Designed miniproteins, single chains, continued (3). Designs and how they scored, part 23

Each design is a single chain, and the fold is of that chain. pLDDT is the mean over its residues in the fold that is shown.

## One batch from the design tools (miniprotein)

Design m8768
Fold by ESMFold2-Fast:
Structure m8768 (fold): chain A 97 residues (1-97)
Amino acid sequence: MEEEKELLLLTAKELVELYKDKPPLSKPDKKVIEKLKEIKKLAEEEGDEKTKEIAEKLIELIEKGVPISKLKPLIEKLKKIAEEEGHEKIAELLEEI
């Protein structure tokens, strides 16, 4: 589980670097950003620093204009991890994305 989170965080960081100098491909989805901000807050309250960082990187990517469709595999993986760890509220918010 922790190794899966570390790999997911590394993948998110690599995507941030990949899109750093690229023009926006899509308009940022404010509703998705708000859900990710809520996930970040819940992760922080639970002491889950890695899930918090992953949510932060996903917010950065969406604000940069990366389409949600390109982030869907990361979101689905994070949801599975949250379900396996019993973070039901985080998993429910990720399902809504």
Scores: mean pLDDT 83

Design m8769
Fold by ESMFold2-Fast:
Structure m8769 (fold): chain A 87 residues (1-87)
Amino acid sequence: STEEKIEKIIELLKEAAEKFKESDPATAQYLEEFIRALEKMKEEKASLEEVKKKATAAFNTLISLTKNPEVKAELEKLKEEILKILE
């Protein structure tokens, strides 16, 4: 279901936020805000297409703002993994 897919991506985003907390606190904070947005979308029963659009936009913005090359590479991989879940 869409709800199960949202829960799975929230789990992955929480793991990423914890990992980036010390190396890139700004990225970790953005991921926490993204998680809150997804939790709201789940409560409002957003469509899969709405979630895909939100995830794509959020990752494109975050990746463009990230200065740390290692964090940027990990965000690119995370984006691909999350978009695959939302297929």
Scores: mean pLDDT 86

Design m8770
Fold by ESMFold2-Fast:
Structure m8770 (fold): chain A 94 residues (1-94)
Amino acid sequence: SPPTPSDDQLDQNVKRVSDQTVSRLNDMINSGTPDDVLQRMTNLMNIGNQIASSMRSNDQLYQAVQYLRDNHSPFDYTLILQGMYTYLDYRRRR
């Protein structure tokens, strides 16, 4: 079976993606992003939450991340990933 990624590596990825997402969101808000775009962003994050809720292992998570990266724009991918990691962080703290 493949080696399980370390928790520290996952935490570093979560923080990096979160910081990048916050920066991009602030830029979009400051530029007067339309409500339909903000709704799309919320929908993408919700998709990420739903995907993460179906995960049973770190291997499945990394396979899903690769699939999303290959099948979505960098912007959409980042928001879906943010939603996934927000859900995983919530579960880890409970």
Scores: mean pLDDT 70

Design m8771
Fold by ESMFold2-Fast:
Structure m8771 (fold): chain A 75 residues (1-75)
Amino acid sequence: MITLESLLEKAEQLLATAERDPRVPDSLIEKVKQLLEELRDALERGATPEEISRLHEKLQEVAKEIAQALEDALA
């Protein structure tokens, strides 16, 4: 079951990974930071299942963009 706490943990891990890899553009690091703020706000105020689903989708999109940037840097 996906929880806000697990999404926040995954986003924090993604940020740490992105910040230590020089191939990741600063713009993607900023997107992860913005998502972390949205996740923290949602956790603090309480979020609906629909909001949790949207935040999960945003996390997947940013993770995909980071993976693509890393793949492109290998070419």
Scores: mean pLDDT 80

Design m8772
Fold by ESMFold2-Fast:
Structure m8772 (fold): chain A 74 residues (1-74)
Amino acid sequence: PAATPTDEELRQGFAVILDQVRAMGVAPEVLAEIERLLEEAFRLAKEYKATGDPAVGAQFEATMLAITDRIEAV
């Protein structure tokens, strides 16, 4: 079974995404938007871990999709 990621594992994953985006040489405004979305995703992931609420899980998934869409738009 897939274990729920720890806060440290989530931070590490998000740090990798940010490093990849920085390496692409995106505009500061784009980087700031992605950082904001990652912070929201981290908040939602922690809430989902605490509550198990499917609605929170769906919001997390939607936020991760928004991050992917924003990166692809660059």
Scores: mean pLDDT 79

Design m8773
Fold by ESMFold2-Fast:
Structure m8773 (fold): chain A 60 residues (1-60)
Amino acid sequence: SLVDLEKEAVAILREKLSAEKFEKFAPTVLAGGRKLAYYQENLPELNEEQRQRLVELEQA
């Protein structure tokens, strides 16, 4: 479900980002439609597997 996918995305972001950066980027990530390149540029704290997982969750 969308709720479960959103929970997984939020968990990744909360684990890796500061509270300030989480508040800034979580709405954009949860809105979807971003490419892997966006996450590579804006979320360098995440590893490649985590960035790819965010793309997959948004397309499911």
Scores: mean pLDDT 78

Design m8774
Fold by ESMFold2-Fast:
Structure m8774 (fold): chain A 72 residues (1-72)
Amino acid sequence: MHPLVEEVAAVVDEIRAVLAERESDPELLAQANAQLDALLAWVKEQAEQGKLDLVRRTLEVLRQDLAQLRAL
């Protein structure tokens, strides 16, 4: 797997952990996890197509989203 995809997966796992700690509704948590699964699958497809700039931009957005979640 490409190193950038591994970094995206790591940030997604951190987002999942924060959501699991803060979201008490199991239906909303399941929906959020399904959306993260779809995002990770999409990122893998972009990397396989050589769209590394798009993967890198997505990684930066996810890192910012994680920082915002942790600030709440």
Scores: mean pLDDT 83

Design m8775
Fold by ESMFold2-Fast:
Structure m8775 (fold): chain A 95 residues (1-95)
Amino acid sequence: SMQDMDDTSKGIADFKQLNDTKPGEEAIKEVLKIAESKSPEAAKLLKEMVEAARAGEPLERIRRLGVKAVSASTDPYVRGMISQVTSYLAQQVAQ
């Protein structure tokens, strides 16, 4: 629905704003807290993706975990946030 698209876009925008204010681990910590409250299964996969990125695991594995984390949530806002965290972590690992 249009509201689901708006909620997804808000999730993306809110992560970008969090990351601009307190970059990296602090922004990710806030997203994990939100995901744990709304989509516990998605939060578990998001944690696994963050740990994989910290360990320097292959970019394809990080992207795959991100897709799984998004798919584990039915909340469009959480889905948007996780999608943007995945993009951010993929860019960090590619550098």
Scores: mean pLDDT 85

Design m8776
Fold by ESMFold2-Fast:
Formats: sequence, C-alpha cells, structure tokens
Structure m8776 (fold): chain A 82 residues (1-82)
Amino acid sequence: AKEELIAEGVSEEDAEIAEEALRRAAERLKRELGLSDEEAARLIEDPTATLQELAATLSEEDLERAHRIVGEEQRKAAAQLA
C-alpha cells in the first residue's frame, strides 16, 4: 500500500504512482479473472497478502496470468518514473 511504500523509503510521489498501478491491475484482474470488488480492494490495500491468498485459490494458469497483469502495470508505472 502507499503508506507501506513510504515507510520503506519510497517517495510519496512514487508511492502514489505504485498505488495507481495496483488500482489498474485490480480492475484488469476483475475483468480478466473475475475477481470480486472485495478481492480487488484488498489487493490495493495489501497486494502481497492478497496475492498469496489468491495463489491458494486460483489455478496455476490463472495465478500466472494474475502475476503477469500486476507485473505489466508495475512496469508501466516504473516507465512513468524514468
């Protein structure tokens, strides 16, 4: 989450860009994998714990797709920082 990234030494601006990437990833996961609104909201609040919970419930194929979606949105955010 934004507050956790700031605590880890990430700037407030960079943390906000990362949070926006998570929001976009959550919307894609809802659209492409059928995540609930509640699961999408939890992903934004705690991405690590939520992805671990999804890893226990999703198929291996869907879990790989979820990681690709999150990774793509994170890479887009990183490009905005460059």
Scores: mean pLDDT 74

Design m8777
Fold by ESMFold2-Fast:
Structure m8777 (fold): chain A 61 residues (1-61)
Amino acid sequence: MEAAERLAEAALAGDSRAAREAADEVVKLGGTIEGADHGGAAASSGRLELGIELARKSVEA
């Protein structure tokens, strides 16, 4: 999902606003924040776990 890839990129960049917006899109598409794992795995595998955690915190505020 494009939103999941955007979520991973924003989270790794430390852009909490963009990460939350992308996370909202993933959720609205019937996915979960976990969906970012599939979209960003190849691009950011070493930092993906951290990126997902940061994105979750940004969504939960």
Scores: mean pLDDT 56

Design m8778
Fold by ESMFold2-Fast:
Structure m8778 (fold): chain A 65 residues (1-65)
Amino acid sequence: MRAVRVDVRLSVAADGTAVGDMTVHWSDGSVERTTVEAPSREEALALIRRVAEALGARELRVTVL
């Protein structure tokens, strides 16, 4: 199974901790939701990019809140 699109809503807390709500749209039409957490915005963005690349996503959209 292959990811078609990954959409992430990334929020950063006052202490710098970043939490991303990730929605993965798969080629079979299924949708999965997961959460990623990192001690910084930069680490969260790097993790999100690595996950999207590993899943073979054609499109990655990140909204920073």
Scores: mean pLDDT 79

Design m8779
Fold by ESMFold2-Fast:
Structure m8779 (fold): chain A 72 residues (1-72)
Amino acid sequence: SEIEALAAELRARMRASAPDAPADEIELAALLVAMAREGFDLSPEVQETLLRYYAGEISAAEAAAALRAELA
């Protein structure tokens, strides 16, 4: 998909700029930016999952998995 292709490009750019950043944090950030740039609307369920991530209740890996499931 166009979102997945953009996310892959953004992951590479983010990793080059911040080589010591956790891989899961870069994955989550790249997916969110790619979805926003492509005008993708997040479901209420995924929005709630992101709020739980910001509250420290779930990992970046779990949040990224929820975003990927939304694209499937």
Scores: mean pLDDT 84

Design m8780
Fold by ESMFold2-Fast:
Structure m8780 (fold): chain A 85 residues (1-85)
Amino acid sequence: MMETKVAEITIETDGKKSKGTAIITGENLEELKVGDKGTITEVKYDEKTKKATGVLEINGKNYKVVIKNLSVKPKVGDKVTIEKV
């Protein structure tokens, strides 16, 4: 069964850092911890809603994500840190 969890994140893109709010969907979300680092493997950014939708890989597992409240436009390869979950 897929679960959903809200996390506060920091994303690094092109040497810039931004805070964001990630809605994470996947299995074994209880394994996600503060300080976990992931990489964006797929992303689409909507300029109208200021939301990014994509896939985040953490510890070899893929999670679907919707990220809000970003001050930067995310791209594939960006590094994400879980700050609060």
Scores: mean pLDDT 82

Design m8781
Fold by ESMFold2-Fast:
Structure m8781 (fold): chain A 71 residues (1-71)
Amino acid sequence: HMSKEELEAEILLTLGVMYLYMARKAKEQGDLETARELYEKALELFNEAIKLGYKDAETVAKQAREELESL
């Protein structure tokens, strides 16, 4: 059964992924300021999931950071 920490990490990862997709959508639409803010929010959420021991978030965090740096 999932621990409280695992559940919290999964919620953070899920929210982070949602922000990541919203950031990509904003970038596609040319709204680079909104994209930047959404990427930063996704990274914040991914980093919190990593702190809770969710290593799988490291891959998406790296991806989000690279996409943010390419804006």
Scores: mean pLDDT 85

Design m8782
Fold by ESMFold2-Fast:
Structure m8782 (fold): chain A 67 residues (1-67)
Amino acid sequence: ADEAIARALELLAKVDPAKWEEADKLLEKRKVSPDKSLVEPVLVEVMREAGIPEEVIEALLAARRAV
């Protein structure tokens, strides 16, 4: 579990901060429900739209599921 989180943080540090800002803006516009079952698919979509690499997205999903 901790290893998955560490890997996600390492990969996050390699991503352009501007891409995270774009993902945050896209997420804000989508007005996501606090329903956990709906949040994950929307997070994946906004990260892809912002141009965040699939490897980073997969690491974040693995970390989220490991906790």
Scores: mean pLDDT 70

Design m8783
Fold by ESMFold2-Fast:
Structure m8783 (fold): chain A 59 residues (1-59)
Amino acid sequence: GAMGRKAGEAGEKAGTAAAAGSAGWGADLHNVPGGREGARAGSAGDYKAGVELTRRAGE
């Protein structure tokens, strides 16, 4: 639902900010719908795919 879309956008923003700082951005996605799929893709180094998966899981 809308919560999933908002979580996807937040994940994208967090991913971009974390990439600049080389931090563990994926941890935040574990707490949102589809966050595990997002974290899985992100841990492979593709945070954009991770954000997209999180957004999709949110409907």
Scores: mean pLDDT 52

Design m8784
Fold by ESMFold2-Fast:
Structure m8784 (fold): chain A 64 residues (1-64)
Amino acid sequence: SLRFSEVTDEQAAQLQAALAALGVSPVPTSKGGILAAWLRAASDPATGAAARDAGLRILGGERP
């Protein structure tokens, strides 16, 4: 799949760190849990801008 198979463990760790920085607790440890928590954070008005920005860099961007 484009999202689940393309998300590396390194990207998942970056998402976990970003979720923790946004105050999400508990922070999930599985890739699926991390992505689900990220989608919720991106939909929340309090966290959405920061979550979307980090998500675009980590999940949508190529490594330079």
Scores: mean pLDDT 70

Design m8785
Fold by ESMFold2-Fast:
Structure m8785 (fold): chain A 77 residues (1-77)
Amino acid sequence: MRLLVTAANGKQAIVEGEDAFEAGVGIAEALHKYAGVPLTPGTIFTSAMSAQGVIDGGEGAVGLAANEKGAGFATLI
C-alpha cells in the first residue's frame, strides 16, 4: 500500500508497505526524521495501528504517534 504522511510541521513523505506494520515503521521513521517524534517500539506500534485504520476505513486522515492530533496524518494515495 502507499500512504502520504503529512507531519504537523507540513513536511510530507510517501511511505510504502506490504502490510500495516511495514507501513507503520515507515510512518514512524518519517515523523522521527522530519518532526522529531521519538522512534520507539511504542511510536512504531501506534503508527502501525494508524496505518491499519486507514486500510480498514478505506480512506481518511488518522492521528499519529503519542499526540495523535499534533503529530500529523496519513492518507491512502
Scores: mean pLDDT 71

Design m8786
Fold by ESMFold2-Fast:
Structure m8786 (fold): chain A 81 residues (1-81)
Amino acid sequence: DEEKRKEAIEEAKKKIQEAGVLAVLKGETEVMNYLQQAAKAVDEGDLETAIKYLEKALELSKDEEVKKLIQEAIKALREAM
């Protein structure tokens, strides 16, 4: 389903953006860097690489809300695959 895939990618992008803003506010610069790489991979259509960058961001984050947003982004990208 092309429409369902599109919705899942849009949801993932939204969650990555929200996680990135929160990571900046929390001073998690390294997490933000991996979230930027994930967003770029999503824009390039490389969902597998995007998930790898999101998993790295999840490992490095110490903030529960940032982690939750990253987990929701990973779930959305897996639904798109």
Scores: mean pLDDT 88

Design m8787
Fold by ESMFold2-Fast:
Structure m8787 (fold): chain A 103 residues (1-103)
Amino acid sequence: MAEAEAALAATREALRAGAPTEEIIARAEAALAALRAELARLRAEGAPEEKLRELERRIDLLEGIRDLLLEFREAKANDFEGFLASSPPEVQEDFLLLKEQDA
């Protein structure tokens, strides 16, 4: 719905704009809350299974992103170098940029 789509768009825009990790996490959590509310509403209305599965897939992907951001936040405080070394090379540069943006 409009609220869930707006929350997703806001999360994506914050990431592109180089927003602090805490702001990106907060926006991702707001988007997840909106998507979960939408899923519950559609289930109550008897929406088609295909539509429910699409929304569940979006929720799963965003939960994965949110969890990775939470791990990044924890790693920044405890063992950022270990976290970075365990990350795929293609995302290491993105995490370095996020750390610099949070500084």
Scores: mean pLDDT 73

Design m8788
Fold by ESMFold2-Fast:
Structure m8788 (fold): chain A 98 residues (1-98)
Amino acid sequence: MSEGDYVYSAGPVLREVLKEAGETKETYTLGEIRTAIETAIEKQKAYGEGGESGIVRFPKDSPLAKLFGVEEFDSSDTALVNELLDNAFKKELTLVKK
């Protein structure tokens, strides 16, 4: 089965992140979820949180800080970003069977 055919329901923390990205659906593909998280990170960079240095900072009470369990990270560290996403997906995603 191809990964593109699966849809997921988001847990409460991920749903807050999706809502900040403008997403209001009940189910999402992994690609849609990744795009929404990337959009939320881009908004945090635009917020003056050190975007040019690659370092992204989250307010301690933000959905992104809760989702990743960190208050800052280097967005250019692809290994760390992938690890944070994998951990978030394992906690927050539920596969929806149609």
Scores: mean pLDDT 71

Design m8789
Fold by ESMFold2-Fast:
Structure m8789 (fold): chain A 70 residues (1-70)
Amino acid sequence: SEEEIRKKLMETVFEIAGKTLELIHLYMELKAETDPEKQAELRKRIDEVNAEMDKLAAEESKLRTELAKS
């Protein structure tokens, strides 16, 4: 149903917002970090969050397309 798609879209948008805030925090930590090992750990986590956000963006696009067709 359209209502079910809207609910999923809202949940996906909130997840993207949460990941965006996490990403901002990680970039701030990386900028302040001087330890190469900790920098590598932060970069790895940034890559993981970016991959998660790419999946969420694809899901958002799919849900918006489904909503437009309903």
Scores: mean pLDDT 89

Design m8790
Fold by ESMFold2-Fast:
Structure m8790 (fold): chain A 67 residues (1-67)
Amino acid sequence: PAAALMFAQLEVSSMGNDLKRMGGTQEADDFMTNSMDTLNRNKNSVLGISQALQDAKNEYQKIKDEL
């Protein structure tokens, strides 16, 4: 779980930085806050971390397509 959580947090941070680089600073901050909160609520479950990361990737794609 710990290694999976750290990897997922790095992926979310990378996606958030990409959104900031595209000019979506507020969108990136909201995305990172919500995604990190969801990951931390699921931190003791590998399946929960995987699902939270997938949800984050879906949200990232939606925001990116709108920027």
Scores: mean pLDDT 84

Design m8791
Fold by ESMFold2-Fast:
Structure m8791 (fold): chain A 76 residues (1-76)
Amino acid sequence: GTVSQEQLDGEVYLALGEIYFALGKLDYSKGDKENAIESFKKAIELYEKARELDPSLQAEVDANIEEAKKFIEEIK
């Protein structure tokens, strides 16, 4: 079988979400609460888009969203 464009786009959005999640952790480690929260919120948006494009990613994406939400609540 071939990978659909939607599956490829979903994987790209998942990867972008992971990058912003890592950036949020980095900002938090530097004491930059404002940028950390912004990066985690962006990661959540990207993860939600990944799930919409590729529903097979739902379990992984949902776990990552919950982790990002926990960081946001701890930083607030």
Scores: mean pLDDT 83

Design m8792
Fold by ESMFold2-Fast:
Structure m8792 (fold): chain A 94 residues (1-94)
Amino acid sequence: MADEVRKNAGTATKEQIEEALLEELRELARSRGITREAPSIEELLELLREAGMPESVIEAIRALIEGLLNGEGVEEFRAKAARANAELERQAAA
């Protein structure tokens, strides 16, 4: 799924981009111990907030999603999401 979006980045539809975003957010939620399923990006962000993710990180993720849907590349989104996840790991390890 996400691999197909990566392979077909130049022809990816908005629907395929949204599906890739949902998968990345679900994987992030699983890495934080969230087992509850959510059908939408907004509900996944709410679950991440409930799990103790800082509001600044939630806002950053929302801005990244908005940017991606308005023409930012999937690779840029993944790089920014990886940085946000690394910051969470740093805070959790402290």
Scores: mean pLDDT 66

Design m8793
Fold by ESMFold2-Fast:
Structure m8793 (fold): chain A 92 residues (1-92)
Amino acid sequence: STAPYDDEEALALARMADEGASEETIEQMIAEGREAIALLRPLLDDAEIAAARARGEAVREKALAEGLREKSAELAGLLAEISELLRAIAAR
């Protein structure tokens, strides 16, 4: 299968969660995403981690600008950060 999520795929998944998932479900997805990031960050250098974090923040801000709930926007940012961390690992 193909590349990690682009920003639009991360936003699309967050929109689906915003429309159909409970706050509790979104919080569980955020917790799992944070655990994934904690496992991936030690495999990368500070510059790669900073780039992934910056991409996550940009996608989160875009989700907030589109009117998604705060937790859904956080999920969008985490999905984008995970995608960029996985891309950086795959490039090694």
Scores: mean pLDDT 85

Design m8794
Fold by ESMFold2-Fast:
Structure m8794 (fold): chain A 75 residues (1-75)
Amino acid sequence: SSKEKIKETIKKVEEIIKKSLEENLPLEEALRKIEEVVFPLGQELAEKKDEKSLQELVKKTRELVEELLKKYKEK
């Protein structure tokens, strides 16, 4: 299910964010790791023309990236 794949991908993004903050990884490296996890599913959903699932993936990823950027700015 596309919804299940989105949930698993978002969990991986959340784990990347947590580890990046805990290990003080460079922001660029954290963003690269997120992109590597999200991009394959984004491509799959685009090819299937599953616009609703693609929009959900993009929205959730954007919200998590915005929180990551905020936390990195705070140190």
Scores: mean pLDDT 85

Design m8795
Fold by ESMFold2-Fast:
Structure m8795 (fold): chain A 98 residues (1-98)
Amino acid sequence: MVERELRELIEELEKRLEEYPFAVQAGAAFLLALAKTALERGDYARAARLIARAADLIEDEETERRAKELAMEVEGRPEPPSRKEEIEAAGEVVVEMA
């Protein structure tokens, strides 16, 4: 079921991209291309998140919300990580040892 809904959202967004400025189309089209690749590979969680990002770029709140719901269903709970100190901790450990 999720695969069909993800494919449907991609098709809807692609059709809507023609109505938007080229700068927005380029970003959204790139995200949708990545979503199609993820979908073909069976990575539905990644596909859903990429679709949500594309919808956000074109300010389509309904499609963004639907994509986020699908991502949550597939992933269990997609939390946007605040990354905490992930990048800084890795850098600081290397610097302290150097």
Scores: mean pLDDT 70

Design m8796
Fold by ESMFold2-Fast:
Structure m8796 (fold): chain A 80 residues (1-80)
Amino acid sequence: SNEEAIEAAKKIVELAEKAGLDLIAKQARKLAEAIEKGDRLEAEIELGMLLIQISVERLAGKEIPEELEEALDRLIKALE
């Protein structure tokens, strides 16, 4: 549901900020805003950008918290 997706996106923002993953936090914030507006196309674009940013940070050797990976899985399932 949109409510579950918004909660998951906001959780990703919190976890990313705590981990110092500022670019992930910024992308997750944009995604949460798109979902709250009901803009499905913008939400799909911002989700794609979030997934790219997580991949970039992982390739750069940064540790992605397990709780953030779990919140991401919940977000993807809530949007399907």
Scores: mean pLDDT 87

Design m8797
Fold by ESMFold2-Fast:
Structure m8797 (fold): chain A 77 residues (1-77)
Amino acid sequence: MEENRRLLERLAEEYEELTKEGKTVEARARAIREMALLLGLSEEEAEELAEAARRGEEEALALLEELRARRAAELAA
């Protein structure tokens, strides 16, 4: 339960670090996709995050927040 939320928080932190380091949009999208897969997110979720990262930081962070909310609701049921 807490572990799944922690994984999504970790992914959000890593995305913010890549943005602060001035990585290009394509490099961030690729890195986030690979990190999502490594952290146990599905291929579909990883691809959604990569697409959001290509559109911009706000889009990627909004999707991460949505995924966190979905997982919290799923675990509460």
Scores: mean pLDDT 75

Design m8798
Fold by ESMFold2-Fast:
Structure m8798 (fold): chain A 93 residues (1-93)
Amino acid sequence: MSLREGAQKLIDEAIEEANRLKKETSDEKKKSLYEQMIKELEKARQAVNEGNLDEALSHLERAKELAEKAGDPLTVFLIESFIKTVQLAHEQQ
């Protein structure tokens, strides 16, 4: 319960940050990348809610790729840290 709640909060915070960056960016290409990233983070949140960690990790990896294309090292770092945490927990069960 607590781990899933923590994961959901991190995803929600990442979505909020992406929405803020999308609004502040004047670059239409970056806006599109943030919009796609938000969609992937929303899917990751749904997968976490359903207990499907493999699907959540897949969506987080796609969100990370989109953040890298947008040139957002902070969001990349946050998503990567979350992916590593979930992978480690999954391997240890």
Scores: mean pLDDT 76

Design m8799
Fold by ESMFold2-Fast:
Structure m8799 (fold): chain A 80 residues (1-80)
Amino acid sequence: MIKIQAASTADALVRAAEHSVAQGEELLKIGGKESSVLGMVDWALQLVDAAEALGSKAAARLAAIRERAAKVKEEAKKKL
């Protein structure tokens, strides 16, 4: 894999993960189905893992997504 192409793909995956975790947070806020909420945050975590595997340098953003996903998962299990 070309280093420039890997970095570009990693950035796209980080943005997709941020979007997915935000959708999970919004679904939790409006009282969505637990399976839908967990699906969105699990997908965000898979995208974060893929970005990290591609050598993403956005360590703070990856950590923030993981923290947000963990909070949504905990709240979904307690409230839904």
Scores: mean pLDDT 79

Design m8800
Fold by ESMFold2-Fast:
Structure m8800 (fold): chain A 95 residues (1-95)
Amino acid sequence: ETELLEFRIQMILEYARRNGVELSNEELAEALRVSPATVSRLLKKIKEGRELARKAKELFEKLLKEGVSREEAIREVAKELGVSEETVRKLAEAA
């Protein structure tokens, strides 16, 4: 439910970004057939997820530079950010 709407919002935003346009919450709501309030909530959740992904990558790369093994770096990032090791592994692989 929420995951599908998040994916659709991300696709529309990426398409708009590539074409140099900025979309309002009302325009996104019309495209997705949801309320503007729903768009605002989903955009906030997406922003929080992207921030977490960026922090995970930064910490992972920093630990690797410090000579920490890949497996130990994954464990340390998971502990630092309060997420699962599986989540960190997925974020690192997406790089």
Scores: mean pLDDT 75

Design m8801
Fold by ESMFold2-Fast:
Structure m8801 (fold): chain A 94 residues (1-94)
Amino acid sequence: SSSEIALALRVLAHELRELIELIEKSDDTELLLKEMERLINGVRQLAALLPGLDPAAVEALLALLEQAKEHIERGDLEAAIATLREAIELVEAS
């Protein structure tokens, strides 16, 4: 339903903000990558469970999350945060 999609997107935006806060507080790359992978898997699961989600928006979101993960792997935490903020804007526009 539209209300279930709206709730899922609101929760996802909150999880993205929490991940940004974790990046700002932690230099533990292994922990950050595990949390990124958990979030990416969560988005894939939401797409499978909620057929009303726009597939193009899901693919764009996953691309941004993978890009943020690559920035973390390179130690570019500022670029990772910027990319996650773009992901929040995409989720909130949906």
Scores: mean pLDDT 86

Design m8802
Fold by ESMFold2-Fast:
Structure m8802 (fold): chain A 116 residues (1-116)
Amino acid sequence: DKKIDEALKKIKEVEERIKNKSVGVDTLLEMIRNTDSEAFRLYLTGEAARLAKGDRSLLEELLEISKEKKAEDTKKMVEAMLEALEAGDENRLEVLIDAARTWGPLLRGIENAEKA
């Protein structure tokens, strides 16, 4: 249904742009709004949350986008991140951000290190 190779190339492009500081939160938010891939949207959501260090305003924006796009997996992940933030559980928030980046619905184990 999805071309896995295309999704993987997009992830690598975003990783390189983040590493080179050529992409910020605003660009990631535009990518999240424009993608039709739930796996890629979840990955981008994790990267945006990481760059913003779990900023509440960004997480609220991500939640709004996920509702508009009817991205149920991304919505649940962002809701969990917001709950961790409200609880002051910074360790849980970090784990959820890493989970979004690493365990996107179709791209398990390929984030940042190609964990195969």
Scores: mean pLDDT 75

